# Designed miniproteins, single chains, continued (5): the designs that were tried, part 6

Each design is a single chain, and the fold is of that chain. pLDDT is the mean over its residues in the fold that is shown.

## One batch from the design tools (miniprotein)

Design m16186
Fold by ESMFold2-Fast:
Structure m16186 (fold): chain A 80 residues (1-80)
Amino acid sequence: SMKEELIAQARQLLRQAGDAIQRGDLRTAADLLVQAGKLYLKAGDYRLASMAYRDASRLYRQLGDFKKAEELEKKAEELE
């Protein structure tokens, strides 16, 4: 189904984000986590979308992008 395909794509992006974190590429990891969150949201998985947005927010904070971090925390909270 389309939902299963979206979840599979989101899971692949989470793996790529993990790889980026291991390489120290926090910006790429944060961007991939936002993309994964959007796919989970489209699939109707609000819990996983919230988790992905929170993880991305944490990385943007480490990068000094406080505006983007706050925006993503707000999106995650709205899904709970």
Scores: mean pLDDT 91

Design m16187
Fold by ESMFold2-Fast:
Parts: structure tokens; sequence; C-alpha cells
Structure m16187 (fold): chain A 115 residues (1-115)
């Protein structure tokens, strides 16, 4: 559901604020729309160093990708479309960060299961 999508996004934003020592005032707990999530994500990225911003953008994109797959399996096309749009937006932000400054590959990219 859209409520579950927004709840998981808010939880992830709070996790990153704590992880990177960002002021909790950057987190808008009243966020209710995809457009507001995009604004929140850009504000957070602008407050971070490039490596942290790149990791944040990729992890939120991965979460959105998984939520899109879950929504598709449940037949929730509204949540799927919202999650896909947020995933693409976060991937674009990751690309902007990487283009503006040298970034390190986050450790989570090395934790994939190899057959």
Amino acid sequence: SMDELLERVLEKLKEFAKKYGLPMSLINENTRTVEEVKEDARRIIEAMDPNSAFEFALELADLMGRMAEEAAAAGDEETRAAAERLRDFMMDLAAEVAAAAPVEIPEFEFHGLRG
C-alpha cells in the first residue's frame, strides 16, 4: 500500500539521519506524497558528504525496487508505479552525486550472492 511505502521510506530516512549524524529536523514526518519524498531525499543528499549521499541514494533505490516488486506481486499498481518513480529518481540522484565528485563504491555492493 502507499501508506506502507511512505512508512518504509520514513524509517529509512530516519536510519540514515542517525547513521550520518544529520539533524532530525531534516526529516519531514508529515510526508504523504511521492513529490514530497523526492524533496525530502534531495534535501538530505544536499546535507551529506558525497560518499554518504551516494550510499543513501543507492540504498533507498534498492528499497524502492523491492517495494515495486512486492506491490506488483500484490496487484497494487498505484504503489508499484510510485515505488518505480522513486527508484528512478534516486538512481538519477546517485548519478548526479557521482558526476559531481569522486565517490567510493559502498560495501553493500560487495555482499551479493554469487553462484
Scores: mean pLDDT 78

Design m16188
Fold by ESMFold2-Fast:
Structure m16188 (fold): chain A 69 residues (1-69)
Amino acid sequence: SMKEKELQKLIDEAEKLATRLVIEGKYDEANKVAELIQEALHLYYNEGKIDEAIKKAREAVKLAQEALK
């Protein structure tokens, strides 16, 4: 589905940004992004809540982008 593809793209982006945070020594921010990714995956795979999962994945991307400023 289109929503599943959106979720996967957001998770992939958040993971890439989290890797960049680790490279820059921003470990606390990287850990927060990883926690949001884990919450998004739990919402989708364990609870079937794709809209909430997408929202959480967007929060992960946004947090990572702000931390990379």
Scores: mean pLDDT 91

Design m16189
Fold by ESMFold2-Fast:
Structure m16189 (fold): chain A 56 residues (1-56)
Amino acid sequence: SMEEAEKIARESAEKNADNPQKAAILTREKLREKGYSDELVRLAALKAGIEAQELK
């Protein structure tokens, strides 16, 4: 679900504050393993990277 994807993105951002690239990569890996579409994975990974920077 979109809610699960957003939660994974947020958790990755929180765990990888100050490392937006790693937050994005981990979000991508987890969502792909769960079978989400490439488009949804891309958007969630981008959001994770932005949120990680904002948590600084």
Scores: mean pLDDT 79

Design m16190
Fold by ESMFold2-Fast:
Structure m16190 (fold): chain A 108 residues (1-108)
Amino acid sequence: KVFGRCELAAAMKRYGLAQYDNYRGYSLGNWVCAAKFESNFNPNNVAPANVAFGCTADGDTLTASVNCAKRLIVANNGDANNNNVVLAVEAVKGTGCDPQAWIRGCRL
């Protein structure tokens, strides 16, 4: 399934990624934006439309992809220099990705 931004944001909130809202200054909108562009930043990662963050998940479900992303976010104690998801979010923020726009109008 191809996910919309609000569907992904709601899933990330439901599966516990909301605990990383404002994690090191990154908002939920930053995580949604990074997930949408992950395949463009990691060409070596196969990131089909239904896999968030280019993550190799245990199963082809949104739940598995979000749980994989949660593991990556906390890897190396959240060190941005050693955390691929945090590095992807930083790259996306540098391109002018407005985090508020990515969750605007979503019923979370």
Scores: mean pLDDT 54

Design m16191
Fold by ESMFold2-Fast:
Structure m16191 (fold): chain A 83 residues (1-83)
Amino acid sequence: DRETLARAIGALIDAIGALIEGELALKKGKYEEALEAYKRAVEAAEEAIRLAEEAGDEALVETAKEILKKAKEGLEKAEAALA
């Protein structure tokens, strides 16, 4: 489905953007901003996985899972910095 695939790609782009925002915020010591960015990255990556699975695009599922893993790692780092 063309529409589902387009939505999956859109969600993946959103996830990557939020991941980059989180990484940049973390490097600048903006831990609360990093936390919120990584939370958005996790949500967008999970949506990208769901939509990519619905579209049957295995490569996109794999890519989205890699982004989700990085987003979760970033989230843990931001949470640890705020503790």
Scores: mean pLDDT 89

Design m16192
Fold by ESMFold2-Fast:
Structure m16192 (fold): chain A 61 residues (1-61)
Amino acid sequence: DEFTELGKIYYERKEYEEAKKKYEEAIKKNPDNKEAWENLGKVLEAMGDLEEAKKYYEKAK
């Protein structure tokens, strides 16, 4: 998925807000994209939002 790949690129660059937006677009296109949910959790952990990260990790199951 193009949005998931773009999210990974932004995450590698530590551009967490941009990474978050791309993963949200991936999920909007496909809500069953477990990889995008898991990667959103990682972005939120990197941003210090542990409570929200936990919520997205639950969606990745």
Scores: mean pLDDT 82

Design m16193
Fold by ESMFold2-Fast:
Structure m16193 (fold): chain A 65 residues (1-65)
Amino acid sequence: MKEKEEILKEIYNIAKEMGYRVRVEFKDDKIYIEGIDDTPENVRELAKKINEYLKKKGKYEVEVV
């Protein structure tokens, strides 16, 4: 879906800027983030920041694998 694709793109852009390599998928109303070559704690930090943004929209929540 268009909206989900736009959110995915934004998350990938933020992760890249912060130096992370991640996989991001939508399942139901949740966004799953999996770190490929970084610490899970660092990926959770990113997820918290994204979740705060999404909370404003009242839609999706971020989950770390």
Scores: mean pLDDT 69

Design m16194
Fold by ESMFold2-Fast:
Structure m16194 (fold): chain A 68 residues (1-68)
Amino acid sequence: SEEELEREVWEALALIYVAIGDIDFEKGNYEAALESYEKALKLAREHGVSQELIDYIEEKIKEVKEKL
């Protein structure tokens, strides 16, 4: 269905923001990494992506906050 395809697109976008956050985290850009992970989390929650992905993003946010 279109609804399911839209969900897949939003999940992909959330994963892109996670990837951007991971790159910034690796480079030590913790504030930029946090912003990207928070954008991923908002998209994931708003569009009903998997709880597994939401939990992963929340763990990343906790990890980056410990570096700030």
Scores: mean pLDDT 86

Design m16195
Fold by ESMFold2-Fast:
Structure m16195 (fold): chain A 62 residues (1-62)
Amino acid sequence: MTINYRELLEKDPVKGAVEALKHLVSGGFSLEQAKELLLKEASDIISEEQVEEAAKIVEKEL
């Protein structure tokens, strides 16, 4: 489970990150673990700042 959201992340990094983080949290990961996994797999497409912005959006919706 490494690349399912990669195309979405390429087109809209923050929105793609929101969807990826929501998916990971729904799968049983904490938001912190989800952020680490997303950065590990998509650091070439998305920055730490974009992941943090997406995480704030997800935290508001959880």
Scores: mean pLDDT 75

Design m16196
Fold by ESMFold2-Fast:
Structure m16196 (fold): chain A 60 residues (1-60)
Amino acid sequence: VEEALNLLVEALKTKDEEKATEAGKKLRELGLTEDEIREVAILVREGKLDEALAILRRHA
């Protein structure tokens, strides 16, 4: 769970679309919907990592 979040944070900081795609795949494997993945990405961009983690942990 935390590994997927860390990968997404790195992808957003470095603007690596390949890493962002990989993070998205890992989030889908955890059982997140497309809407939830999008919400997590927005929270990460806003620096709300605790709220993003809360969504991920509900699916872990």
Scores: mean pLDDT 75

Design m16197
Fold by ESMFold2-Fast:
Structure m16197 (fold): chain A 57 residues (1-57)
Amino acid sequence: GAAAREALAAGGPAGGLTGGGEAIKNGHDVQGRAAIEAARAGDAERAALYVEEGGMA
């Protein structure tokens, strides 16, 4: 949800990796994989967006 996006954005790359962990654990969806790729690139904002759209937040 919005809280997850806020937390990931506030944490920057480190926060993105932390929040992205949830997407990684449940990365069975196409958007989950996109969130994993974004988290690896250090794009916390992108990772949060993919998690939110994938309904994984």
Scores: mean pLDDT 54

Design m16198
Fold by ESMFold2-Fast:
Structure m16198 (fold): chain A 66 residues (1-66)
Amino acid sequence: TVEGAARVIARKAAEAPDDDSQVTIARNGIDALVAAGYDRQALTEAVRKALRELGVPDEVIDRALA
């Protein structure tokens, strides 16, 4: 599901050692799944929600999902 895929991306991003790595992992994860046929808007919204639930700062989330 979109939500399941988003949670995997969000967990990998949240575990990254710094903000730049979190942004890169989130962006690359979304791009890879969009290439695999996922809807970008739905996936981006689900990733945003999952990152917030994991305590990633809004500034980092906004930078990743711009």
Scores: mean pLDDT 84

Design m16199
Fold by ESMFold2-Fast:
Structure m16199 (fold): chain A 69 residues (1-69)
Amino acid sequence: MEELLKEASELSKRLKELLKQTDDEKIKKIIEEMLRNLDRLGTALVTDPSKEPELRELLKKAKEFIESL
């Protein structure tokens, strides 16, 4: 759990840096949505461990999105 929250924090930091560097409104919206979902799931995981698979899928999707840029 703690390792996943750390990974979510690191990806959030990277997504925030990408948000500062991009002028593409579509990419900005995708990044903002991913940041909101990471925050929501990270918070939910503290009280509900059953959210771990959903967070893992989001982390994978975020990594694939960053790689596709």
Scores: mean pLDDT 80

Design m16200
Fold by ESMFold2-Fast:
Structure m16200 (fold): chain A 59 residues (1-59)
Amino acid sequence: APLTPEQRAAVRAAKAVLDGKSLEEAMAIIDEYKDELTDEQYERVRAVVETVHASVKAA
């Protein structure tokens, strides 16, 4: 099955963080999907990306 917009936003933003991009750049990727996401979905994607960023910084 194709990825949902929520999943596509999360995967692209998480990859940006793993590739050494800033949290701000990852958030800009999520913003590209904001018209396809509900406010609740947007906040979930932000939380996932912030968690990934925190995990990378803890390494």
Scores: mean pLDDT 80

Design m16201
Fold by ESMFold2-Fast:
Structure m16201 (fold): chain A 93 residues (1-93)
Amino acid sequence: MEEEEKKKGLEALEEAIRAYEEAVEKELEKRNIELNEEEREQFEKDFERMKAIAREKIKTKEKIEEMLELKELLEEAIEKGVSLEELAEEREK
């Protein structure tokens, strides 16, 4: 079940990367710009940078999951009428 959540996050990331590529291609078509040899090499470098950004976003996704778990814990603490600190301490070993 949790794998589906991670998959959705990863798919969103991949879609963002592809949307960026499509946006670039569409912009090139609108301006009727043909990629020269130099521009093609720069495009590859940009693609490598995009991969680096993707790795950073993946790390951010892990933090987002932790934040979501923390939020659920907070809601339970409020419903039970106990403090978050007490709830966390009880589960700590």
Scores: mean pLDDT 58

Design m16202
Fold by ESMFold2-Fast:
Structure m16202 (fold): chain A 62 residues (1-62)
Amino acid sequence: SLEEALAGLSPEQREAVRKIADALIVIGDKLPEIIRLMKEGKFDEADKLAEEANKQAKELLS
C-alpha cells in the first residue's frame, strides 16, 4: 500500500510524495479525455487540455 511504502520516509519526504500523488491524480483524471480528443482528430483541444492539466499539477507541486 502507499502508506507502507511511505513508512521509511522522513516527514518532509512523505509530504513531497503526497504532493506528487495529488499532481498525478490530476493528470490521470484528464488523460482519458485527452486520448479521446486525439482519436477524434481534435488535436488543438487535446493540447489545450494537456496544458491545463500540467498547469494544475505544477500548482499542486508548489
Scores: mean pLDDT 79

Design m16203
Fold by ESMFold2-Fast:
Structure m16203 (fold): chain A 57 residues (1-57)
Amino acid sequence: DAVKEKIVRGSVELGRSLPAEVAERVAAQVARMEAKDAGLSEEEIEEVVRRVLEALR
């Protein structure tokens, strides 16, 4: 869905702009916060975070 795709894309782009040592941690944290702010369920938040981490690897 559009909200999840936007959060995943933005968080991955943020992670790719950061040093490798902090990229995964910061991108995952931002994705989790954005997903909570968007009103996503706990399972959807974990899905978004997992997709961001997979994309950065």
Scores: mean pLDDT 81

Design m16204
Fold by ESMFold2-Fast:
Structure m16204 (fold): chain A 98 residues (1-98)
Amino acid sequence: DKIEEALRLIEEALEKLREGKGEEAARLLYEAAELLKDVMPEAADALLQAGQLAALGKYEEAERFAEEVKRAIKAKDEKEARRLAEEAAELVQETLKE
């Protein structure tokens, strides 16, 4: 049920992103990552990166990654979760250069 709880937190984060509440969305994504760190570490990493994007004001990108990570979690697709984590991390690095 940690996976089910994490999915609920991701859905709440998506609603916060649509409301422009990036700090609240980041907190929810970090909480979801903590739940998944021992069961799906690739998804946990992707959620941490999506949370960083939300905190940095990249709401559209954070929403896209959070939705794609949610799909990867439901599919138990660790390879896709890792790809999403790497892509989101690159975008975080690029955003910090702006």
Scores: mean pLDDT 87

Design m16205
Fold by ESMFold2-Fast:
Structure m16205 (fold): chain A 68 residues (1-68)
Amino acid sequence: SSAALYERLEEEAKRALEENDKEKLLEIAEEVGKLLLEEVKKNSSVVKVEEAEKKIKEELEKLKEMLE
């Protein structure tokens, strides 16, 4: 289930935070973004998919700045 996948990713992110592994945190964020986009694609119009993709890219850019 998607809930189990997100729970696993949350646990991995927590471990990466404890280890101060910025590269792993970014990889996890990218994986979450891909999963969110796939969920939007299943039940949404093309316009909403494009909006979700843009929002995911913006959040990943913010995360990269924070991890500098």
Scores: mean pLDDT 76

Design m16206
Fold by ESMFold2-Fast:
Structure m16206 (fold): chain A 83 residues (1-83)
Amino acid sequence: ARERAAEALRLVREGLEALAAGDRERAEELGRRAEELLRDPEVRELVEEAWERIGALTKELVAAGVPLADAVAEALERVAEAL
């Protein structure tokens, strides 16, 4: 479950990077793959808990001067690695 939750967070990060690059089709594909993983209630619960940590870390990074999109991507990666 933790490994699948980490993969879902990595797919979200890659999707955000794709959106920033203007690749909407890739972002949609990555989003669908993340949604498939989130069909598992255990994975969804872990990702929901991780979201609170991602929010807190994003706020800290933005306060330190990191741009919002970069802060979100970094928070997603760090929390996924910690799972």
Scores: mean pLDDT 81

Design m16207
Fold by ESMFold2-Fast:
Structure m16207 (fold): chain A 88 residues (1-88)
Amino acid sequence: MKKVVLLSTRNAYELAKKLEAEGHEVVATTTPGASDKAELLNLVNGKLSDEDIERIKALKPDLILYDDSVSDETVERLAEIAPVVRVG
């Protein structure tokens, strides 16, 4: 089981359901309703607030999934917390 942060706008519902079906936990997401227990994060112009970055750190995720809606600067900050993988 992995704790996953899901930063995807295009396939977030499908990805969250697949992850949960495989026994993983979606602990935070930028897509409302993608997971029932996930912290809701706000992505503005591809960037997360410092508060949301600290929330992600506190969750101690095993994996962060992101799509092209997330800025390279934000991805670099997230890579300091956990492995980051682009989903397409």
Scores: mean pLDDT 83

Design m16208
Fold by ESMFold2-Fast:
Structure m16208 (fold): chain A 68 residues (1-68)
Amino acid sequence: KKEELINKLKESLKKLRDAVAAAATPEQRIAANDKYAPEIVKITKELMDLGYTPEEIGKIVQKLVDEL
């Protein structure tokens, strides 16, 4: 389950990054965040429920973002 959540987090972060990179206006960037940020927050909370600390989740997110 942890591995599945990390994979979902990576996919959601990639979708957000791609959508933000494709956005030409501030309004489009806001729309991208509104679309993908809730799923990222949900996955992050599920990781905390599995025993990850906010610090550990921050490190996972940084690693995933660096891979993008």
Scores: mean pLDDT 79

Design m16209
Fold by ESMFold2-Fast:
Structure m16209 (fold): chain A 65 residues (1-65)
Amino acid sequence: SMMEKKVKEEIKEKVREILESTDDPEEAQRLSFEYVLEMAKKNKLPQDVLEEMLEYVQKLVDEHS
């Protein structure tokens, strides 16, 4: 849906900001996962969307490390 797409875009933007602004990769990963889970709860995201966002965070963290 359009709302899911917008929420996914907001999550991706925020995760990128966290990784750019946080020098500690472990802290950046923790903050990013916390943000994704918080957004999933607030927006009642489907499980598949939550899994997609967690996968995105892990991939980006791996690329940044």
Scores: mean pLDDT 81

Design m16210
Fold by ESMFold2-Fast:
Structure m16210 (fold): chain A 68 residues (1-68)
Amino acid sequence: MPTAEQLYGKGLVLYSEGKYEEAIKLFEKALELDPDFARAWFGLGLSLEKLGKTEEAQKYFQKGQELQ
């Protein structure tokens, strides 16, 4: 069973490869396991920003910031 940290790590690899939609799915799975995982909220925000979804990205950046 993958941990939130393992799913987040896979998401970062996909993000580095420019596979932003696939990275989002892994960050979402990490947050299903650990909703307080601030880094995964930032990962969602960064991936959405790369897809031009700036307004949605800002919501997730705020969520990650609130958890720190």
Scores: mean pLDDT 86

Design m16211
Fold by ESMFold2-Fast:
Structure m16211 (fold): chain A 71 residues (1-71)
Amino acid sequence: MDEMLKKAEELLKKDPNNAEALAILGLKYLKEGDLEKALEYFEKALEELKKKHPELKKELEEALKKLKEEL
């Protein structure tokens, strides 16, 4: 996890819209209990992922909606 986190931070320095890096940071903040930052990064990752895979848009939006309801 820590190695992936460092790699994600380096990826974001080069590409602030990297969906994988944004999702990894979301997981980090979720693990630390920072739910607001976790949701912010997951929402950013979701938006970037929808641009790459519009066919998954509905599934991704439903997943995010359920995540917000749980938190």
Scores: mean pLDDT 74

Design m16212
Fold by ESMFold2-Fast:
Structure m16212 (fold): chain A 58 residues (1-58)
Amino acid sequence: KDELEKKFTELSGLPESVARQVATALGYDEEKLKEVGEALKGVPKEQQLQRLSEILSA
């Protein structure tokens, strides 16, 4: 699961601690991690946590 966490961190640009929390919340589901990571691409770093909260709450 460490590999999925690293890939998600690279894809999303989130800090490692936040990426780990998200991966855990999504049960290390590779498909969901890819979708969330893609949704965070191009989002400014200052808005990533807000955007992440919106995605996970939907």
Scores: mean pLDDT 75

Design m16213
Fold by ESMFold2-Fast:
Structure m16213 (fold): chain A 108 residues (1-108)
Amino acid sequence: MKEELIEKLEEIKSLVDELIARIRAGQVTPEQLLEELRKIVKLVREAYELALSDPTVSDKVIEKLKEILNLASEALRLAATRPDDRDGLIAVLEKIKSLIDEVIKELK
């Protein structure tokens, strides 16, 4: 159902917002960062699978969710390979937030 997908996307957005704030404050260890990003990737994958199972969800929304999943995976890769590149990681996370907002608007 679209409502369940929206709820999951709002949860993902909240976690991304919290993670960005923690990164900016220097309040996250490399281990905690990887754990939080793995959780975000898992939730985005669940949202993508939920959207694929709903025939009322448009192809445009499916494509945007796939882009969000690719960006979440890229954020995890950046954190694993370049944990000192806070600005680069924040930029990817901000793009994820922007795309989630677009998907939620398309679903409403």
Scores: mean pLDDT 86

Design m16214
Fold by ESMFold2-Fast:
Structure m16214 (fold): chain A 117 residues (1-117)
Amino acid sequence: MQPRVLTEEELRARIRKRRNSPEPASLDELFDAMVEEAKRAQAAGEEFVFILRTDDPEEAQRLAERFKEAGIQTEIIEVPEDPSVEEAETLGQRVAKAVAKNAGKPVLIVILRVPRP
């Protein structure tokens, strides 16, 4: 079964709809919504992969901490800001391994874009 992938934009839209308000969701509300969706998937016995792309290491760590508190596996994968073809292929392999390692469980994969040294 192919895991369900959810984007940040979809979560933001869902939060606004639930609140019946056009106001943007706070970062905390977004994190809570992600944790709730992962718990729902786990309770349903669904394979769930949530992929978040960020360039903020603090945001990545806060999200990982919240998911850890919820008992949900989190994998942080660092990638350069402008990856080469080889680095992009390596990223794909790392994502695939993280998904395989957590087969049958909900998992959060954070793709953290870091500046080149």
Scores: mean pLDDT 69

Design m16215
Fold by ESMFold2-Fast:
Structure m16215 (fold): chain A 62 residues (1-62)
Amino acid sequence: SMSSSQQIYNTYMSRMSTMSDDQRQQSIRIFQRVSVSHMDNGDSPVNSTIHGRRTTVQQINS
């Protein structure tokens, strides 16, 4: 998680410099959401995405 987190963060910061203000604000929201969930449960990012989709749909559909 440490190495991957740092690499993602560095890439994100560099990308933000070249992005528009609008995209920057949207990216911050996405990053904030992903940062909390992804960093804490980054063990299975791919599986979490697929399972999260199904789980979210089931919960919201309720």
Scores: mean pLDDT 55

Design m16216
Fold by ESMFold2-Fast:
Structure m16216 (fold): chain A 62 residues (1-62)
Amino acid sequence: ALTPTQTAIANAAAALINAKGTAATTLADIAAAAGVSLATLYAHFASKADLIAAAATAALQA
């Protein structure tokens, strides 16, 4: 299970990717949308691929 912070980041990523696609969505955009620093985002997700996987899971459960 994801922490509340990871869930917020994953939901923000899912929303942005759905709106403008994966290539146009930056980690900085996701951090800003989730209300976290870029450093906090990297502390929870090692790579953009890990974040995309979490976002896909969050979107499937929503």
Scores: mean pLDDT 76

Design m16217
Fold by ESMFold2-Fast:
Structure m16217 (fold): chain A 55 residues (1-55)
Amino acid sequence: SPLEEELLRAGREAAALQAELARLEAAGAPAEEIAAVGARLDELQARIEALAAEL
């Protein structure tokens, strides 16, 4: 279904953002840069939860 396809795409994007966040933390990136990626991940997770609720 289109909803399942969107969830799969969002899940892959979340995994990529989690990996990016881990890399930034390991590299000692500026707190504002880490926070920006974290905020994007939080927004995406909220969207995933909303989509999953419609399934």
Scores: mean pLDDT 87

Design m16218
Fold by ESMFold2-Fast:
Structure m16218 (fold): chain A 69 residues (1-69)
Amino acid sequence: MLFTADQIEEALVRLHLANPDLDPKALSALGKALVARAPVSDEEVRELARQAGLSEEQIEELLAILRGL
């Protein structure tokens, strides 16, 4: 599945609201990287989110949010 820049931005806002202890600078950097590559696949989201330091649980939550958009 491919995710658009708008879906990425909305999903990262929702992820941060669910995980308020996440570093907002790391989320901003991840968002910029994903938007620059958009549209992105599930595999590209997983890879870039791991590089940004998200846990596997946070990555699966992000993908669940994205798939619901």
Scores: mean pLDDT 85

Design m16219
Fold by ESMFold2-Fast:
Structure m16219 (fold): chain A 60 residues (1-60)
Amino acid sequence: MGIKVEAVEDFEAKNEKELTLKKGDVVEVLEVVDEDHLLVRNLKTGEIGIVPKRYLREIE
């Protein structure tokens, strides 16, 4: 099971590979894509996509 992180701000997908998130959405990290991007699954919707790390924080 990947780590759980929370969206700190709304993020809108710019392409088909990215995932739109709303502030407060909890996602599971599936893979580190690069230094600035994570592949995540939205635990509410089940949708998978790439999100910039700066929009996410680790849950305590």
Scores: mean pLDDT 82

Design m16220
Fold by ESMFold2-Fast:
Structure m16220 (fold): chain A 58 residues (1-58)
Amino acid sequence: MELAKAVKDFKNSHPAFLSLKKGEIVEILKEVNEDFVLVKSTKTGKEGYVGKSLLEKL
């Protein structure tokens, strides 16, 4: 399991993207390109895309 931490708050209303709070831990499911990763929230179990710049790999 590859884990990452959100480095800042991110809010998005688009259903393809996951909203995160600073310090929230996510599981990286797939790197899709240079800018975005598909992640799963460890808190809510929801999946969505997040910008790589918003994550710090653990």
Scores: mean pLDDT 79

Design m16222
Fold by ESMFold2-Fast:
Structure m16222 (fold): chain A 55 residues (1-55)
Amino acid sequence: SEELELLEKAAREIAANRGKDPEKVRQILYELAKKLADKHPSAKEELERFEKERQ
């Protein structure tokens, strides 16, 4: 599924940046939440949290 491929790609990128670039990890999580928000309520909640943290 497209969602599984997206999650696997994000997991690999997070692993590659773990301990090197925490801001990059944060950005990957934000993009994931943004893409999944329409389909998953938990992702929508995460996206709203990211937006509030930016304010």
Scores: mean pLDDT 75

